# Designed miniproteins, single chains, continued (3): the designs that were tried, part 3

Each design is a single chain, and the fold is of that chain. pLDDT is the mean over its residues in the fold that is shown.

## One batch from the design tools (miniprotein)

Design m8071
Fold by ESMFold2-Fast:
Structure m8071 (fold): chain A 92 residues (1-92)
Amino acid sequence: MELTPEQEEKARALAREWLEKHGAVRALVLFDENGNPVAVVLVDEDGRARIYDANGKLIAEFESADEAVAYVQRLFDEGKIAAAVGVARPPP
């Protein structure tokens, strides 16, 4: 699925909001095939990752970003997500 520029900008705004709220260094918003946000992946400065659903409930935690990437790749392979939009905070 390809997001419209408006959907991508809204996704970047959502990702930035979650970055600031949780003190994360990277955020990735995951979309289903209908363009609905279904999950947000946050990566902390220590490399740990957390995944939240669309309602803000924590659904998974990982000790490394690589484990979170593997989990996200499985969601793509299973057809549960179709697009992702990410933002990164510059280091302090």
Scores: mean pLDDT 78

Design m8072
Fold by ESMFold2-Fast:
Structure m8072 (fold): chain A 95 residues (1-95)
Amino acid sequence: MSSLAEKEAVAEELQKNIDQLIEALLEYLEKEGIKIKSVEETLREVDGVTQLEVRITTEDGEEYYIPIGVDPDNPKAREAAKKIIEALEKYKEKQ
């Protein structure tokens, strides 16, 4: 159960912080020398609210999850997840 106002507020916060999140994530991966094997979008339902997550699998089999925490009916939430995935895929291609 989420209200329209709640969905809009979360989407705006996500959009504002998405570039910083991507930048910090890529810096972390580069610093640690982590190689990405796969990146995918996942959905999980918590208390009647569908939570959008991005899953990263590394070459050594380690998994990381980035919680987006928004309703998938909101196209901006999906767009944010897609931007994260695209940035990670580009990083993977340069490895």
Scores: mean pLDDT 70

Design m8073
Fold by ESMFold2-Fast:
Structure m8073 (fold): chain A 80 residues (1-80)
Amino acid sequence: KVEEAVIEGAKDAIYLLKQGRYDVAKRVVETAYELSKKIPDKEKAEKVQEALRQALEAIDNGDVETAIKYLEEAIKILKE
């Protein structure tokens, strides 16, 4: 299911960010962002998209801690 794929992507991105692999982490988050558009629950889809967008902005700013926070938020939204 698309929700599981987005959760997996967010978890992989957190792991990659912790390993200092920022370019790869960014691409994984970008893929999760595109997949999030296919989430059937539109309210959850919009909230997840905003969290992933904030994570991408944080990665671009070199703010790894904020990026991880928003990726964890996206996972939490989808597990509700």
Scores: mean pLDDT 88

Design m8074
Fold by ESMFold2-Fast:
Structure m8074 (fold): chain A 100 residues (1-100)
Amino acid sequence: SPEELEKEFADDFIDTAVSVFRTFLSKSKNPEAQKALQEAIEKIEKARGKSLEEVKKVFQEEMDKVISLSDEEDKEILESEKEVMLESIDKAIEQLEKLK
């Protein structure tokens, strides 16, 4: 069903986002960035069971916060990860809409 497929896409996206945030958390030496990354993990996990558009919104808000608090080197990598992740979820949303 479209509802089951949306849940599957959302869960896969959230798993990927958590993996990205955890990778940066393990490497970050900036306490403010570490706090933002931990909060981002908690908020994106709470988005499980929500629509892909709601998951995208939470991801964008939390990623932008993490980027703003990160060191310059990490900012460039996180901006690239953000672009890849947003392209991925936009493709998932497009695929889901074609089934409606």
Scores: mean pLDDT 87

Design m8075
Fold by ESMFold2-Fast:
Structure m8075 (fold): chain A 68 residues (1-68)
Amino acid sequence: DVEAIIDKALARLPAVNPALLALFERLRELAQASVDEALAFAEQVKARSPPDLQAALTALIEELKKLQ
């Protein structure tokens, strides 16, 4: 379940700010349409993210890959 994976990833973050919330909302939308598109978006965001965000996105990417 894509929603459960995203919810678990969000719950692992120490704090949620507007930028993180927007990223997870976009990932949720993409994942409902295509896991491949969501994975591509997450990889692009990770490459341009601060180190703190990269760790959280890495965990999310690993969970999304299990759906491929």
Scores: mean pLDDT 72

Design m8076
Fold by ESMFold2-Fast:
Structure m8076 (fold): chain A 78 residues (1-78)
Amino acid sequence: PSQEEIDRGILEIVAGVLLVISKQYKKKGDYDLAKKLEEGAKKIRAGDAKGVRELAKELKDIDPDSAKLLEKAAELIE
């Protein structure tokens, strides 16, 4: 596969992982964080690197693992 196909595959995996984490937050009753992660997945799929990076900064102190995934996704989108 091309580098572009590999990068696209990684972005789809990251978006999927964020949606799984969002479902876990919903089970815990944390609907605000769940919605933010759903927005992150949508922004990744839309190729909105700026929006993804802004969300990563917002989540950095609240959910550093999800913030790191968002930062990596923004780097791949460029």
Scores: mean pLDDT 85

Design m8077
Fold by ESMFold2-Fast:
Structure m8077 (fold): chain A 70 residues (1-70)
Amino acid sequence: DKLKKIEELKKKVKEEYNNKYERSIVMSTVNTLVAEGKYDEAIKLLEQFLSGKLSEENKKLLDMTKKVID
């Protein structure tokens, strides 16, 4: 179940990362992808964030989320 994997990865982000702002941006982006049915994209974003190796596409996606939330 891809949704269960997303929830597990979200929990890891909350446990591993102390920066509340960065966590908030990642969680908002992931929630948007899940709402759009883009589960594989949500999983990839979470895995890349946890590894500290974000693709340029995911860096742009997070930057767009920052501009919307502010």
Scores: mean pLDDT 78

Design m8078
Fold by ESMFold2-Fast:
Structure m8078 (fold): chain A 88 residues (1-88)
Amino acid sequence: SKVEEGIKKAEELLDEMANTSDPDVIAEKRTEIGDEVNSLESKEDRKEFLKKVAELAKEKADKTTDPIAKAALEALAAAAEDAAKLLS
């Protein structure tokens, strides 16, 4: 499904965020994850995507030693959780 394909792409983007110290690259990858959410047509698919992104971002943040990447992943996880709650 489109949501499953979007989640796979988001996981790749989150891995790229976890492996960089460049805040501009982090911002670019975060924007691309936002574009993936916006490409989904249903509220249900957006909520599923956001919940999964929050889970994956937390997992990657826990494994990340770079403080810039870690903080960005933690912030994205919180934002994705909040966005998913708004779709209830």
Scores: mean pLDDT 86

Design m8079
Fold by ESMFold2-Fast:
Structure m8079 (fold): chain A 65 residues (1-65)
Amino acid sequence: SEELERKARTMEIAAENSQSLADQFEKASKRTQGETGQRLAKWAESSKEQAEINKKRADELRAKL
């Protein structure tokens, strides 16, 4: 139970960090032109997907508590 709680918290923190990174890349992509802007937008999308995956894993772990 303690290990599941800590693992869930770790996944929640990972999700928050990935979402923060996605927000930063999204803002940078809107201020950046050309190919660099497109890469930043792609990195934002990838980071957002990681946030969603980690959030889902955290929720599944908490459902077992």
Scores: mean pLDDT 87

Design m8080
Fold by ESMFold2-Fast:
Structure m8080 (fold): chain A 81 residues (1-81)
Amino acid sequence: ELPYPTREEQREIQLEALRRYEEEFGRTPAIEELIKMIEEERPFSEISDFAEKNLSKEELEKLDRIGMETALEYLEKRAAE
């Protein structure tokens, strides 16, 4: 079983996922604000609430996919250490 990431590791994974999203699909004001909120270490509840209110269903589904892929890569690397 892969270890559960810390709050700091979760933020690192989220920032990488958002950077990958921007590279593939472009940068929107909502994505810019999400990156800023994560970099400012805002509570996950506030970040999640903002995303749900400001991103479309399609954007959320794309981010979820990229986020899951990024998290799996990160956890696999950590498990190898």
Scores: mean pLDDT 76

Design m8081
Fold by ESMFold2-Fast:
Formats: sequence, structure tokens, C-alpha cells
Structure m8081 (fold): chain A 75 residues (1-75)
Amino acid sequence: DEEKKREELEQQIEKMAEDMRKQAKEAGFSDADIDRIVKLVTDVMRLAMEDPEKAKELAREAQAEIDRLVAEHAK
């Protein structure tokens, strides 16, 4: 049962990553920036299952990096 929940979560993460890639591509982000944003978000989501405290720290760093990339793109 826990294995099935983990597999379902991974499928949800993959679908979310695909949706994020599509939206970011339509917004005009570069492939490199899209890959970086998607990796940051999915890494946080996966880490939250293993170590929620470290996931919170990584989420703060990921949010700052995403905000930086979005601000750079807006220039």
C-alpha cells in the first residue's frame, strides 16, 4: 500500500512537471531555465517524502532561485 502511494505520488510529480514545462515554454522561458525550475520543484516534492525538514529548507532556496529566474526573464 505504501509502495502504491509512492508510485502514485511519482506519477503526480511527473504530470506536474510536464504541465509546468508546457506553461513555462509558452511563457517564453529557455529550455535551460525550464529544466532548472522543474528540477527544483520536483526535488523538493521528492525530498518531502524522505525528510520534510530538509525539504522545507530546500523549498526556501528553490523559491528564491525560481523568483530570480522569473525576474531575469522579465527583463
Scores: mean pLDDT 79

Design m8082
Fold by ESMFold2-Fast:
Structure m8082 (fold): chain A 69 residues (1-69)
Amino acid sequence: SMAELEKAKRAAAGGLKAIEEGDRVAALSGAHDLQEIPEVADLARAAYEAVRAGDLEAARRHFREILEL
């Protein structure tokens, strides 16, 4: 739904902010919660795995892709 997509975009913006602030726990929690939204679940899972692996450039890319939906 549009409401779920808007929620996902706000959470993705929060994930990007968490990465820029070095808050790994916040970035992981945000990406994990986003996996529950079907429209963004695949991108959210990719962001979660990227944060876990320490690939912050990939994590930023995936969060930005959610924002562009």
Scores: mean pLDDT 85

Design m8083
Fold by ESMFold2-Fast:
Structure m8083 (fold): chain A 65 residues (1-65)
Amino acid sequence: AEAAVVEEVGEVDAPTPTFSAERLSETTARVTWVTPGTDGRMVRFELTLTDLSPELEAQLAAARA
């Protein structure tokens, strides 16, 4: 079964929000983004996707600027 887990990695020193997607293995990809937290400081989040279909992998690659 496919599963997604969102984790807060911690505060980062970044001037603007960012988004990136990385493939970790054949069945796992990590989506990382940096966004302002509750206090206005930038916070890094990671979303780990498991059991990726080829179609979802292609969509993640297309979303990466």
Scores: mean pLDDT 65

Design m8084
Fold by ESMFold2-Fast:
Structure m8084 (fold): chain A 78 residues (1-78)
Amino acid sequence: MLPVLDESELSLEQIEEALRKYTKLLIEKISTYSPEQQQQVIKSLEELLDELKTLPESPERKISIEKIEEIIKKAKEL
């Protein structure tokens, strides 16, 4: 029930650190997938990136876009 309720209390640095850590874990998980599954994940992330770009400009949007782009780049290098 509303597991993201406390995000408003986090500093930008804490959010960036958590996203960096989560990005590493995601890439490690994606690397265990088949090439077909990896392509499906990349497509889903690209769709998410497009959705994020339609949102109003905010620091959170900028950080989210940068992290999703990093994940896509790393996944494509697998």
Scores: mean pLDDT 71

Design m8085
Fold by ESMFold2-Fast:
Parts: C-alpha cells; structure tokens; sequence
Structure m8085 (fold): chain A 63 residues (1-63)
C-alpha cells in the first residue's frame, strides 16, 4: 500500500546519490522488490507502473 510506495520513492532518491554502478544495481534490486510486492497484492498495478516508470527515468539519467 501507501507505506511501501513511500519507502520505494525514498529508496530511489537514496540510490540516486550512489556511485553509478551501485545505483544501477540498487535500481535493479528495487525493481525486483516492486514486482514481488505487486505479485503479493501489496501494491496496485497503477502504483507499480508509476514506481517502475520513475526507476526507468533514473536508469536513463545514469546511463
């Protein structure tokens, strides 16, 4: 739910501060966690799509 989305958004901002290689791995792990949360019904498809789109944008900025 909302708490998991807020935690994921905070994690993205913390990952953004890391060196590029660690940031890319952190985003990959966070993507897996979002997929797992969606599979378990802990977040909605809309929430997952918003979080994954933000991760995609950060990955493009880092590459």
Amino acid sequence: GKELVEQALQAIEEIRKMPKDLALEGLRQLRQQIDAALARGLISEAQAQELLARIDAVEEELR
Scores: mean pLDDT 83

Design m8086
Fold by ESMFold2-Fast:
Structure m8086 (fold): chain A 76 residues (1-76)
Amino acid sequence: SVEELLRKNTYEGLAEILKELAPELEEKIDELLEKILKEKLNEEEVLERIKELSKEFDEKVKEIVLKMLEILKNSK
């Protein structure tokens, strides 16, 4: 159905954006995407899983940004 195609395309697009922002989480993002599409998880469960992944995402993005800033400044 058109609705299933839109759902698939939306989650695949979100997964690509997330992988660009945190490549180290690629495996976890791919596993979540596969479970969402293959096992047809309910919308509420999907949102709950995304919230947990988002917590790891925020911490990793902060770490990367801080490391980049330190490298650029080369200051102590």
Scores: mean pLDDT 67

Design m8087
Fold by ESMFold2-Fast:
Structure m8087 (fold): chain A 81 residues (1-81)
Amino acid sequence: MELLREQARLTAETARRALPELKEKAKNGNISAYSALGILLAAAQLAAEWAERLGDRETAELARQAAEELRKALEEIKKSE
């Protein structure tokens, strides 16, 4: 299950890296950026589940943190329309 573990880690890292730019674009009314944030949230949540099942607690924690940051960003954007 090495591939799934590595992909879970990369998904979490990619989500965290992309968050600031996508959040700013979504705040400016970019629907594609808002959709991308939602997709990354789902991907980060899935990555956390896979990492937990594989016993990779560090990757699971990273993915959960990424998901929480994405969730908060989406809530902020929704409130600030």
Scores: mean pLDDT 80

Design m8088
Fold by ESMFold2-Fast:
Structure m8088 (fold): chain A 58 residues (1-58)
Amino acid sequence: GAGAEAGAAGGGHAGGAAAGLASDSRNMDPQTGIEDARRGGAGGEAAARRGAVAGKLL
């Protein structure tokens, strides 16, 4: 595959927080979603904050 093109689409130019949130949310499996709501919730929020802080630093 096209790593550079796929990387741009997969990485998202400013989707660092979006990618982290999507990964932490993991709405792929209902069973996993329940566990993620308890454990990944904090991770998702932290990932969003990191993205916001990176934006401020820019």
Scores: mean pLDDT 47

Design m8089
Fold by ESMFold2-Fast:
Structure m8089 (fold): chain A 92 residues (1-92)
Amino acid sequence: MSYEELLKAYEELYEIAKNGTVEELTEKAVEVAKKFGEEGVYLTAAALKEAGVSKEDAEKVLGAALKEVGVGMSFEEAYDKGKELIEKALKE
């Protein structure tokens, strides 16, 4: 797993979360989950939280990513793990 690929996926999710539709965001979140598994869910939660997506829309998007990887976790747990993953990827 490449930290460059993780950061790119996070940036793409964040951009769509800010400027795109919930449908586009859901499609991208599922794509990221397919590529990165649970780490894709963590990146999705971090992007949703940092972009200020509403709770209702965020739960819908995260739910789709969780369904793709076949696991259950809270938004808070996924966000905490996503924040740690991004912080680690940014360390040189």
Scores: mean pLDDT 84

Design m8090
Fold by ESMFold2-Fast:
Order: C-alpha cells, then sequence, then structure tokens
Structure m8090 (fold): chain A 83 residues (1-83)
C-alpha cells in the first residue's frame, strides 16, 4: 500500500510540473499512468489528482489550462482501461 501511494504522489508531482510548463503530451502520459494506479483502488490518490487538476485549471496561463485538460483526459482513459 505505501509503495503505491508514494508512486501516486510522484506521478502527481511530475504531472503538475509538466502542466506548469505547458507540456500537454507529458501531462497526458503521466495522467494515464495515474489513472491506471487509481483503478487499482487508491481513492486518496484520486482525490489528490482531482485537487491538482482543479488548481491547474484555475491558472491564468492558457497553456497551463490546456495541459491540465490533457492531464484529466489521461487520468480518465487510464482509469477506464485499468478497470
Amino acid sequence: MEERRERGRELINEAEEAAKKGDTEKAYELGYELGRLIAEGDGETGYLAQMTADRLLSSPDPKVREAARAFIDGVNKGFREGL
């Protein structure tokens, strides 16, 4: 359980940094990995991912908001494929 939670936090941190840089491709890929991890049953990681996405979508930078949407799309796809 602890290793999965640590992995989730690492992926969230990397996705946040990618989104802040406007890297939509990396944000999507990290979101996908995170979505698959959430599908394994870590609700805390899902909550933290949602909070991070909401914060990034509130950014005044349109590139950051675009990357945040890519991240959300990745999480949703990874979650569906991980079920």
Scores: mean pLDDT 81

Design m8091
Fold by ESMFold2-Fast:
Structure m8091 (fold): chain A 84 residues (1-84)
Amino acid sequence: MEEALRLVREAAEAGPLSPVDRAAVLIRAASIATGLRPTDISIEEAITLAAELRDLAPAAPESFSISRQQWAEGVRRVKAEEEA
C-alpha cells in the first residue's frame, strides 16, 4: 500500500504525464496494492482502486482525469511493456 501511494504521489509531482501514461502508473499502483499482475486487472477494477489510492494521496491534479478509452489504452500499454 505505501509503495502504491508513493507511486501515485510521484506521478502527480512529475507533472507533464499524458492521461494514458497516468493510467499506466495508476494500473501499476493498483497491481502493487492488490498483488495482481498489471495485465490481470480489469479496467473497472483499475478505475476503482486508482480512485481509492488517489483519495489517500495528496489532492489529485486535473491531469488525473482519465476517460474510459484512455484507461483501456493504459491497460494495452502496460501489457505491451510486460511482454517486452
Scores: mean pLDDT 64

Design m8092
Fold by ESMFold2-Fast:
Structure m8092 (fold): chain A 86 residues (1-86)
Amino acid sequence: SEAEEKARRLIEAARLAVEQAKKLAEAGDLEGTELMYENARSLVEEAIEYAKQTGEMGEELIKEAEEARKEADEVLEEARAKAAAA
């Protein structure tokens, strides 16, 4: 379905934003990390809304989107801890 395709594309975009946040965090760019975190969260929220419109795949897509959110949360937590320690 279109909703399934949109959910999958948004999850992929969220994962890319998380990877970019990781790179920025490693570079010591807290501001950039926070911006990519906010982008990833928005993409996850949109993905979950489209996933809710799907049939059989809805629960699995929601799970994948929530996993991306968890990774984003961890990246931001680590980046903030590192900045506070400097």
Scores: mean pLDDT 86

Design m8093
Fold by ESMFold2-Fast:
Structure m8093 (fold): chain A 85 residues (1-85)
Amino acid sequence: LPLYRAGPLLQEILSEVTDKKEMTAEEIMNALLKWLEERGLLDPENRSRVNLKGTLLGELLGRDEVDLSSPEFFDALRSQLTLVE
């Protein structure tokens, strides 16, 4: 599986929930899910839907709301990721 390194702003977010510097796409998504859950940003009826308004992640992606199950979310996130090997 390809490993990714996060850009500095995304790494600031990820460092709150993980000490890893290089992660698979699944590990990055799991770390973001944990960060969102700890901040109470997950919709209790639909955990794939997230309100990012006023968060650093929302500022980074330029989005007020995202669907974590959507490929569009990872595509938006991809601009903040660098492939490792």
Scores: mean pLDDT 75

Design m8094
Fold by ESMFold2-Fast:
Structure m8094 (fold): chain A 80 residues (1-80)
Amino acid sequence: SPEARAIYDETQAEYSKLSPEEQEAYERAVEEVVEWARERGFVPSPETVFRMAKAMADSLRQRLSPEELRERLLAIVEEG
């Protein structure tokens, strides 16, 4: 829908406002969760990856820390 597209575009715009260091911190939080899951034999499903992407978008919109994002992503992966 046009509304969903607008929300997506706004989220991407907020991400682009982050410094390179802040962008790296968010990317590292995601990488740490993915590696944690792989080391334990959890293979993320497409649904789990989508839920992680939504959590990242929500965190950027709400200006949450990379640490808070990491906690949310871990909970999503542990749920399966």
Scores: mean pLDDT 73

Design m8095
Fold by ESMFold2-Fast:
Structure m8095 (fold): chain A 85 residues (1-85)
Amino acid sequence: SMVDRAIQEARELIERLRALRPKLDQDNQDFVDRQIDYLERLIAELRKATAQGDTARADNLVIYLRGRIGIIRQVVDYLENQVKK
């Protein structure tokens, strides 16, 4: 389902953020911690909406989560490239 795919993509992004964290300065570590917390909260809200049968809320949360993944992914791609150099 679109819900399961969005959650899977968010989880993969969280793991990339966790792997990146120890290679960053404190300000970027704080940024990473905030993004992980935010993604985990969105996943929890989405799972809650699906468990309650709230299809409208679940659909809206999927759109929002996908948008957030796109933004965070761009930042992670940039930071991963900088760390490799």
Scores: mean pLDDT 87

Design m8096
Fold by ESMFold2-Fast:
Structure m8096 (fold): chain A 68 residues (1-68)
Amino acid sequence: PPPRVLSPEEQKNLLENLRLHFKSLGASDELIEEQIKKFEDFFKEHPNPTVEEAAALVQEIVDDVLAS
């Protein structure tokens, strides 16, 4: 089957959920906005981002935050 593409609404919801998740981990507002910007830049460069690509980026950023 072809990969599923994230709609703009799903992209926005993902960013909102990530922001809430990072706040729950005690991340600073500055760090949260830096990570959110990485996702926004990714979505600008990938107008048809797949669920798999978005999930891989989430995992990378979560791992970076937890390693800090």
Scores: mean pLDDT 78

Design m8097
Fold by ESMFold2-Fast:
Structure m8097 (fold): chain A 55 residues (1-55)
Amino acid sequence: EEEKKAEIEELKQRIDALERETVLGVITGSLSPEQVAARVKEIKELQKKIEELEK
């Protein structure tokens, strides 16, 4: 119960961090298209994990 809640919070924090890094990297041009694609994929995978845990 608490373990599941902590895991969801950790995943949400990771998604938030990746979103900020990706957005800033796109705006500043510091991220390559490949790096952006990799981060988007990671975000989607983390979102799916949260969805599975919330079931």
Scores: mean pLDDT 80

Design m8098
Fold by ESMFold2-Fast:
Structure m8098 (fold): chain A 72 residues (1-72)
Amino acid sequence: SMRERLEARAEAELEELVARIGERRPDLPEERRRVLAETALKIRAIGILEDARLGEEVPEEELELARLVLER
């Protein structure tokens, strides 16, 4: 289903961010990297919703992904 695909995408994007933070900040414990990654993912989601509100054409799947991320 679309929801299962979006949940898988959100998890994949979170893990990608955790990995990128880990490469740049190996001094941070994994729990801290995850909190930073979750925060960054939410900031991205807010940006997508703001772009749509301001009249940018955002694909529906990206809007639904952004809403899903912010509901967590």
Scores: mean pLDDT 85

Design m8099
Fold by ESMFold2-Fast:
Structure m8099 (fold): chain A 100 residues (1-100)
Amino acid sequence: SVLEVARQIVELYKELYELLKPYVSEELAKKIEALIARFEEAVREEAPLEELMKIMAELKETLIEAYNEAIKNKIPQEVLDKIEEILKQIDDLATQMQEL
């Protein structure tokens, strides 16, 4: 179901947040945290796919900004590689949700 896939995406966003948090500004970290909380609430409330996809689009833009900031702050390559793998998993799951 869409909601089962969305719940998997919530956990991946939380993992991304923990990996990025040490390498980004407090302001950017709080923005990511707030967007993840908003997505988790939307999933809990069984929001329409359109609303879930809109929040995910905002998260994607914010996470790209965070990724670039983390690179400037010299995030270790091993952590960066893991972030890239999780971002790909989220994109694949988002595509799966749209096909359901």
Scores: mean pLDDT 88

Design m8100
Fold by ESMFold2-Fast:
Structure m8100 (fold): chain A 71 residues (1-71)
Amino acid sequence: MSDEEILELATEAAREAAAETPGVLDAEVILDSGRKTIYVGVTAESREAARAAYERTRERLRAAGITQPVV
């Protein structure tokens, strides 16, 4: 899977997770291509909402077979 495909899939997963999680305002994904690490930043009304969206994003990526670390 290409870096572009990983970024697209991760961005879609993060946006869907944000939309499904009450109190989430925004979600951003950054791919560090050198480290093959996916960074997920969530802006939310509460820490709990941010964590819920992050965990949903991570679970979706793992279900899709993405093995890169998610931070």
Scores: mean pLDDT 78

Design m8101
Fold by ESMFold2-Fast:
Structure m8101 (fold): chain A 79 residues (1-79)
Amino acid sequence: MAEELEKELVAEYGRPVVEAAKYVLYLTTVEGVELEEAIDLAIKKAKETLGVEIKREDILEAYRKIEERLDELLKQEEE
């Protein structure tokens, strides 16, 4: 699931942006971090661990595409 979307996002934004967007999703859904703080943490992590500078806008776009795909999948749940 979402694997096809991940391939498309990697082709458009590159792997570091997709990994950052996935990290934002993890922080917001698992750890309950606010979206803006999660994006800032993802940017910081990418810079510190990968030495890459990622645009906030790219992370937000990728995150929203992942979120929309997950929302479509979650709509299949009863509650």
Scores: mean pLDDT 76

Design m8102
Fold by ESMFold2-Fast:
Structure m8102 (fold): chain A 80 residues (1-80)
Amino acid sequence: MEEERRRYEEELAKRLEELGKKLAEGADEEEVLEEARELGREYGERLGLDEEEIEELEEGAVKAVKAIALGLKAEKAGLL
């Protein structure tokens, strides 16, 4: 269970990083953030989370993608 949970968490983190990079490269924000929510729900269900925890993971995924994209955009603009 712990190993399976860690694997899913690592997979989710990697996919959210990929979405953040796409958003930083100028992909459509609404489309990317929708994918982030879908990933949060998918992995929340796979992790056996309850509905409240899944909703928290969905919001967390969206925030993570936005934060990654903001960091990458700032770096590209020479602000970091």
Scores: mean pLDDT 80

Design m8103
Fold by ESMFold2-Fast:
Structure m8103 (fold): chain A 65 residues (1-65)
Amino acid sequence: DRFFDYLGKASRADLEAEEIQRRASELSASSTPEQAKKILNDANTQIQKLNSLKDQYLKLAQDLA
């Protein structure tokens, strides 16, 4: 079922974004200010890509509903 396949892919992207955010927060807390900024910026870039991917899959699912 393509509808549930798209929802599953959207859910996986969401979970991966949450994991990246959690790890970045943990690493940045124990890093220098310069390292923390880089870690958070890199994580935000990845999270933005995953959120875009999630939105695409949700839209594809909506088109099938």
Scores: mean pLDDT 85

Design m8104
Fold by ESMFold2-Fast:
Structure m8104 (fold): chain A 81 residues (1-81)
Amino acid sequence: SLSEKLEKALENIKKEIERAKELLENGSPQERADALGRLQLALKEAQEMAEEAKKNGDYELAEKFEEVAREIEEVIREAQA
């Protein structure tokens, strides 16, 4: 179902965030640049999935994607500080 697909996407995005955090702390300059690129992609995916959930009337799931998008934005901001 769409809900199952979106829930799996949410789990995958959360895993990408954790991996990116590790690379931003311990990685080489290239690994940090690649991690930021992946976070930008994850941010776009989270925003797109939130809109899909809203169009489907699933406001609870949309809120979860919006929360994850905010977390990604915070991680990117901290990494660029």
Scores: mean pLDDT 86

Design m8105
Fold by ESMFold2-Fast:
Formats: structure tokens, sequence, C-alpha cells
Structure m8105 (fold): chain A 66 residues (1-66)
């Protein structure tokens, strides 16, 4: 089973990939602000909320890979 910390790390990596894909022309400043906001939101989540978000983002990543 993945630990809470491992899930957080994977979530941040998935968010970075999503932001790069959705906003390829975003400025570095805008991208940093968006990443900081997402990181802050993730840091406030309970373990259950983290797992739910992780599963949702992994599902979206699988669709993207198709």
Amino acid sequence: DKTEEEIREELLKLVEKILDDMFPDASPETRERMLAAEKAAIDKMTPEELRQLYERLKQMEKIRES
C-alpha cells in the first residue's frame, strides 16, 4: 500500500504533467503560482481525500494515454 507521503508526491507529479499539457504556453510565473496553489490544497487534504484525488487523476492520466 502506498503511504500518504507517496500519494502526495505522485499527486504533485500528476498535477505538473496536467498543467504542462493544459497550459503549455503559460509563463513560468503563472505555472509556479498554479503549482503552489495545488500543493497548498494537497497539503490540507486528509488521507482519504488524497486517495480519492489520486484515483481520479490516475484515471484521467489513463484516458490521456489512450
Scores: mean pLDDT 75

Design m8106
Fold by ESMFold2-Fast:
Structure m8106 (fold): chain A 80 residues (1-80)
Amino acid sequence: SPEVEELLEEIKKAAEAGDKEKALKLLEKLRDYVLTELRDELTPEEQELLEKRFKEAEEKLKAAKNAEELLEALLSLGAP
């Protein structure tokens, strides 16, 4: 969806800038959007997988010390 693509691009830009706090807030916004607004389009198995991927990305973002590590966290979501 356009909203998911826009949020992913914003998260990527925040990560490239080394803005961990902004990247985390945008990731939480993306998670909330996917798991609420798109929930009816997801199977239970897909929802569980996405929840796991978001949790992994959040933990990696929290541990990140530079822009390269922030960008690596986004790879957990499959973002290019």
Scores: mean pLDDT 77

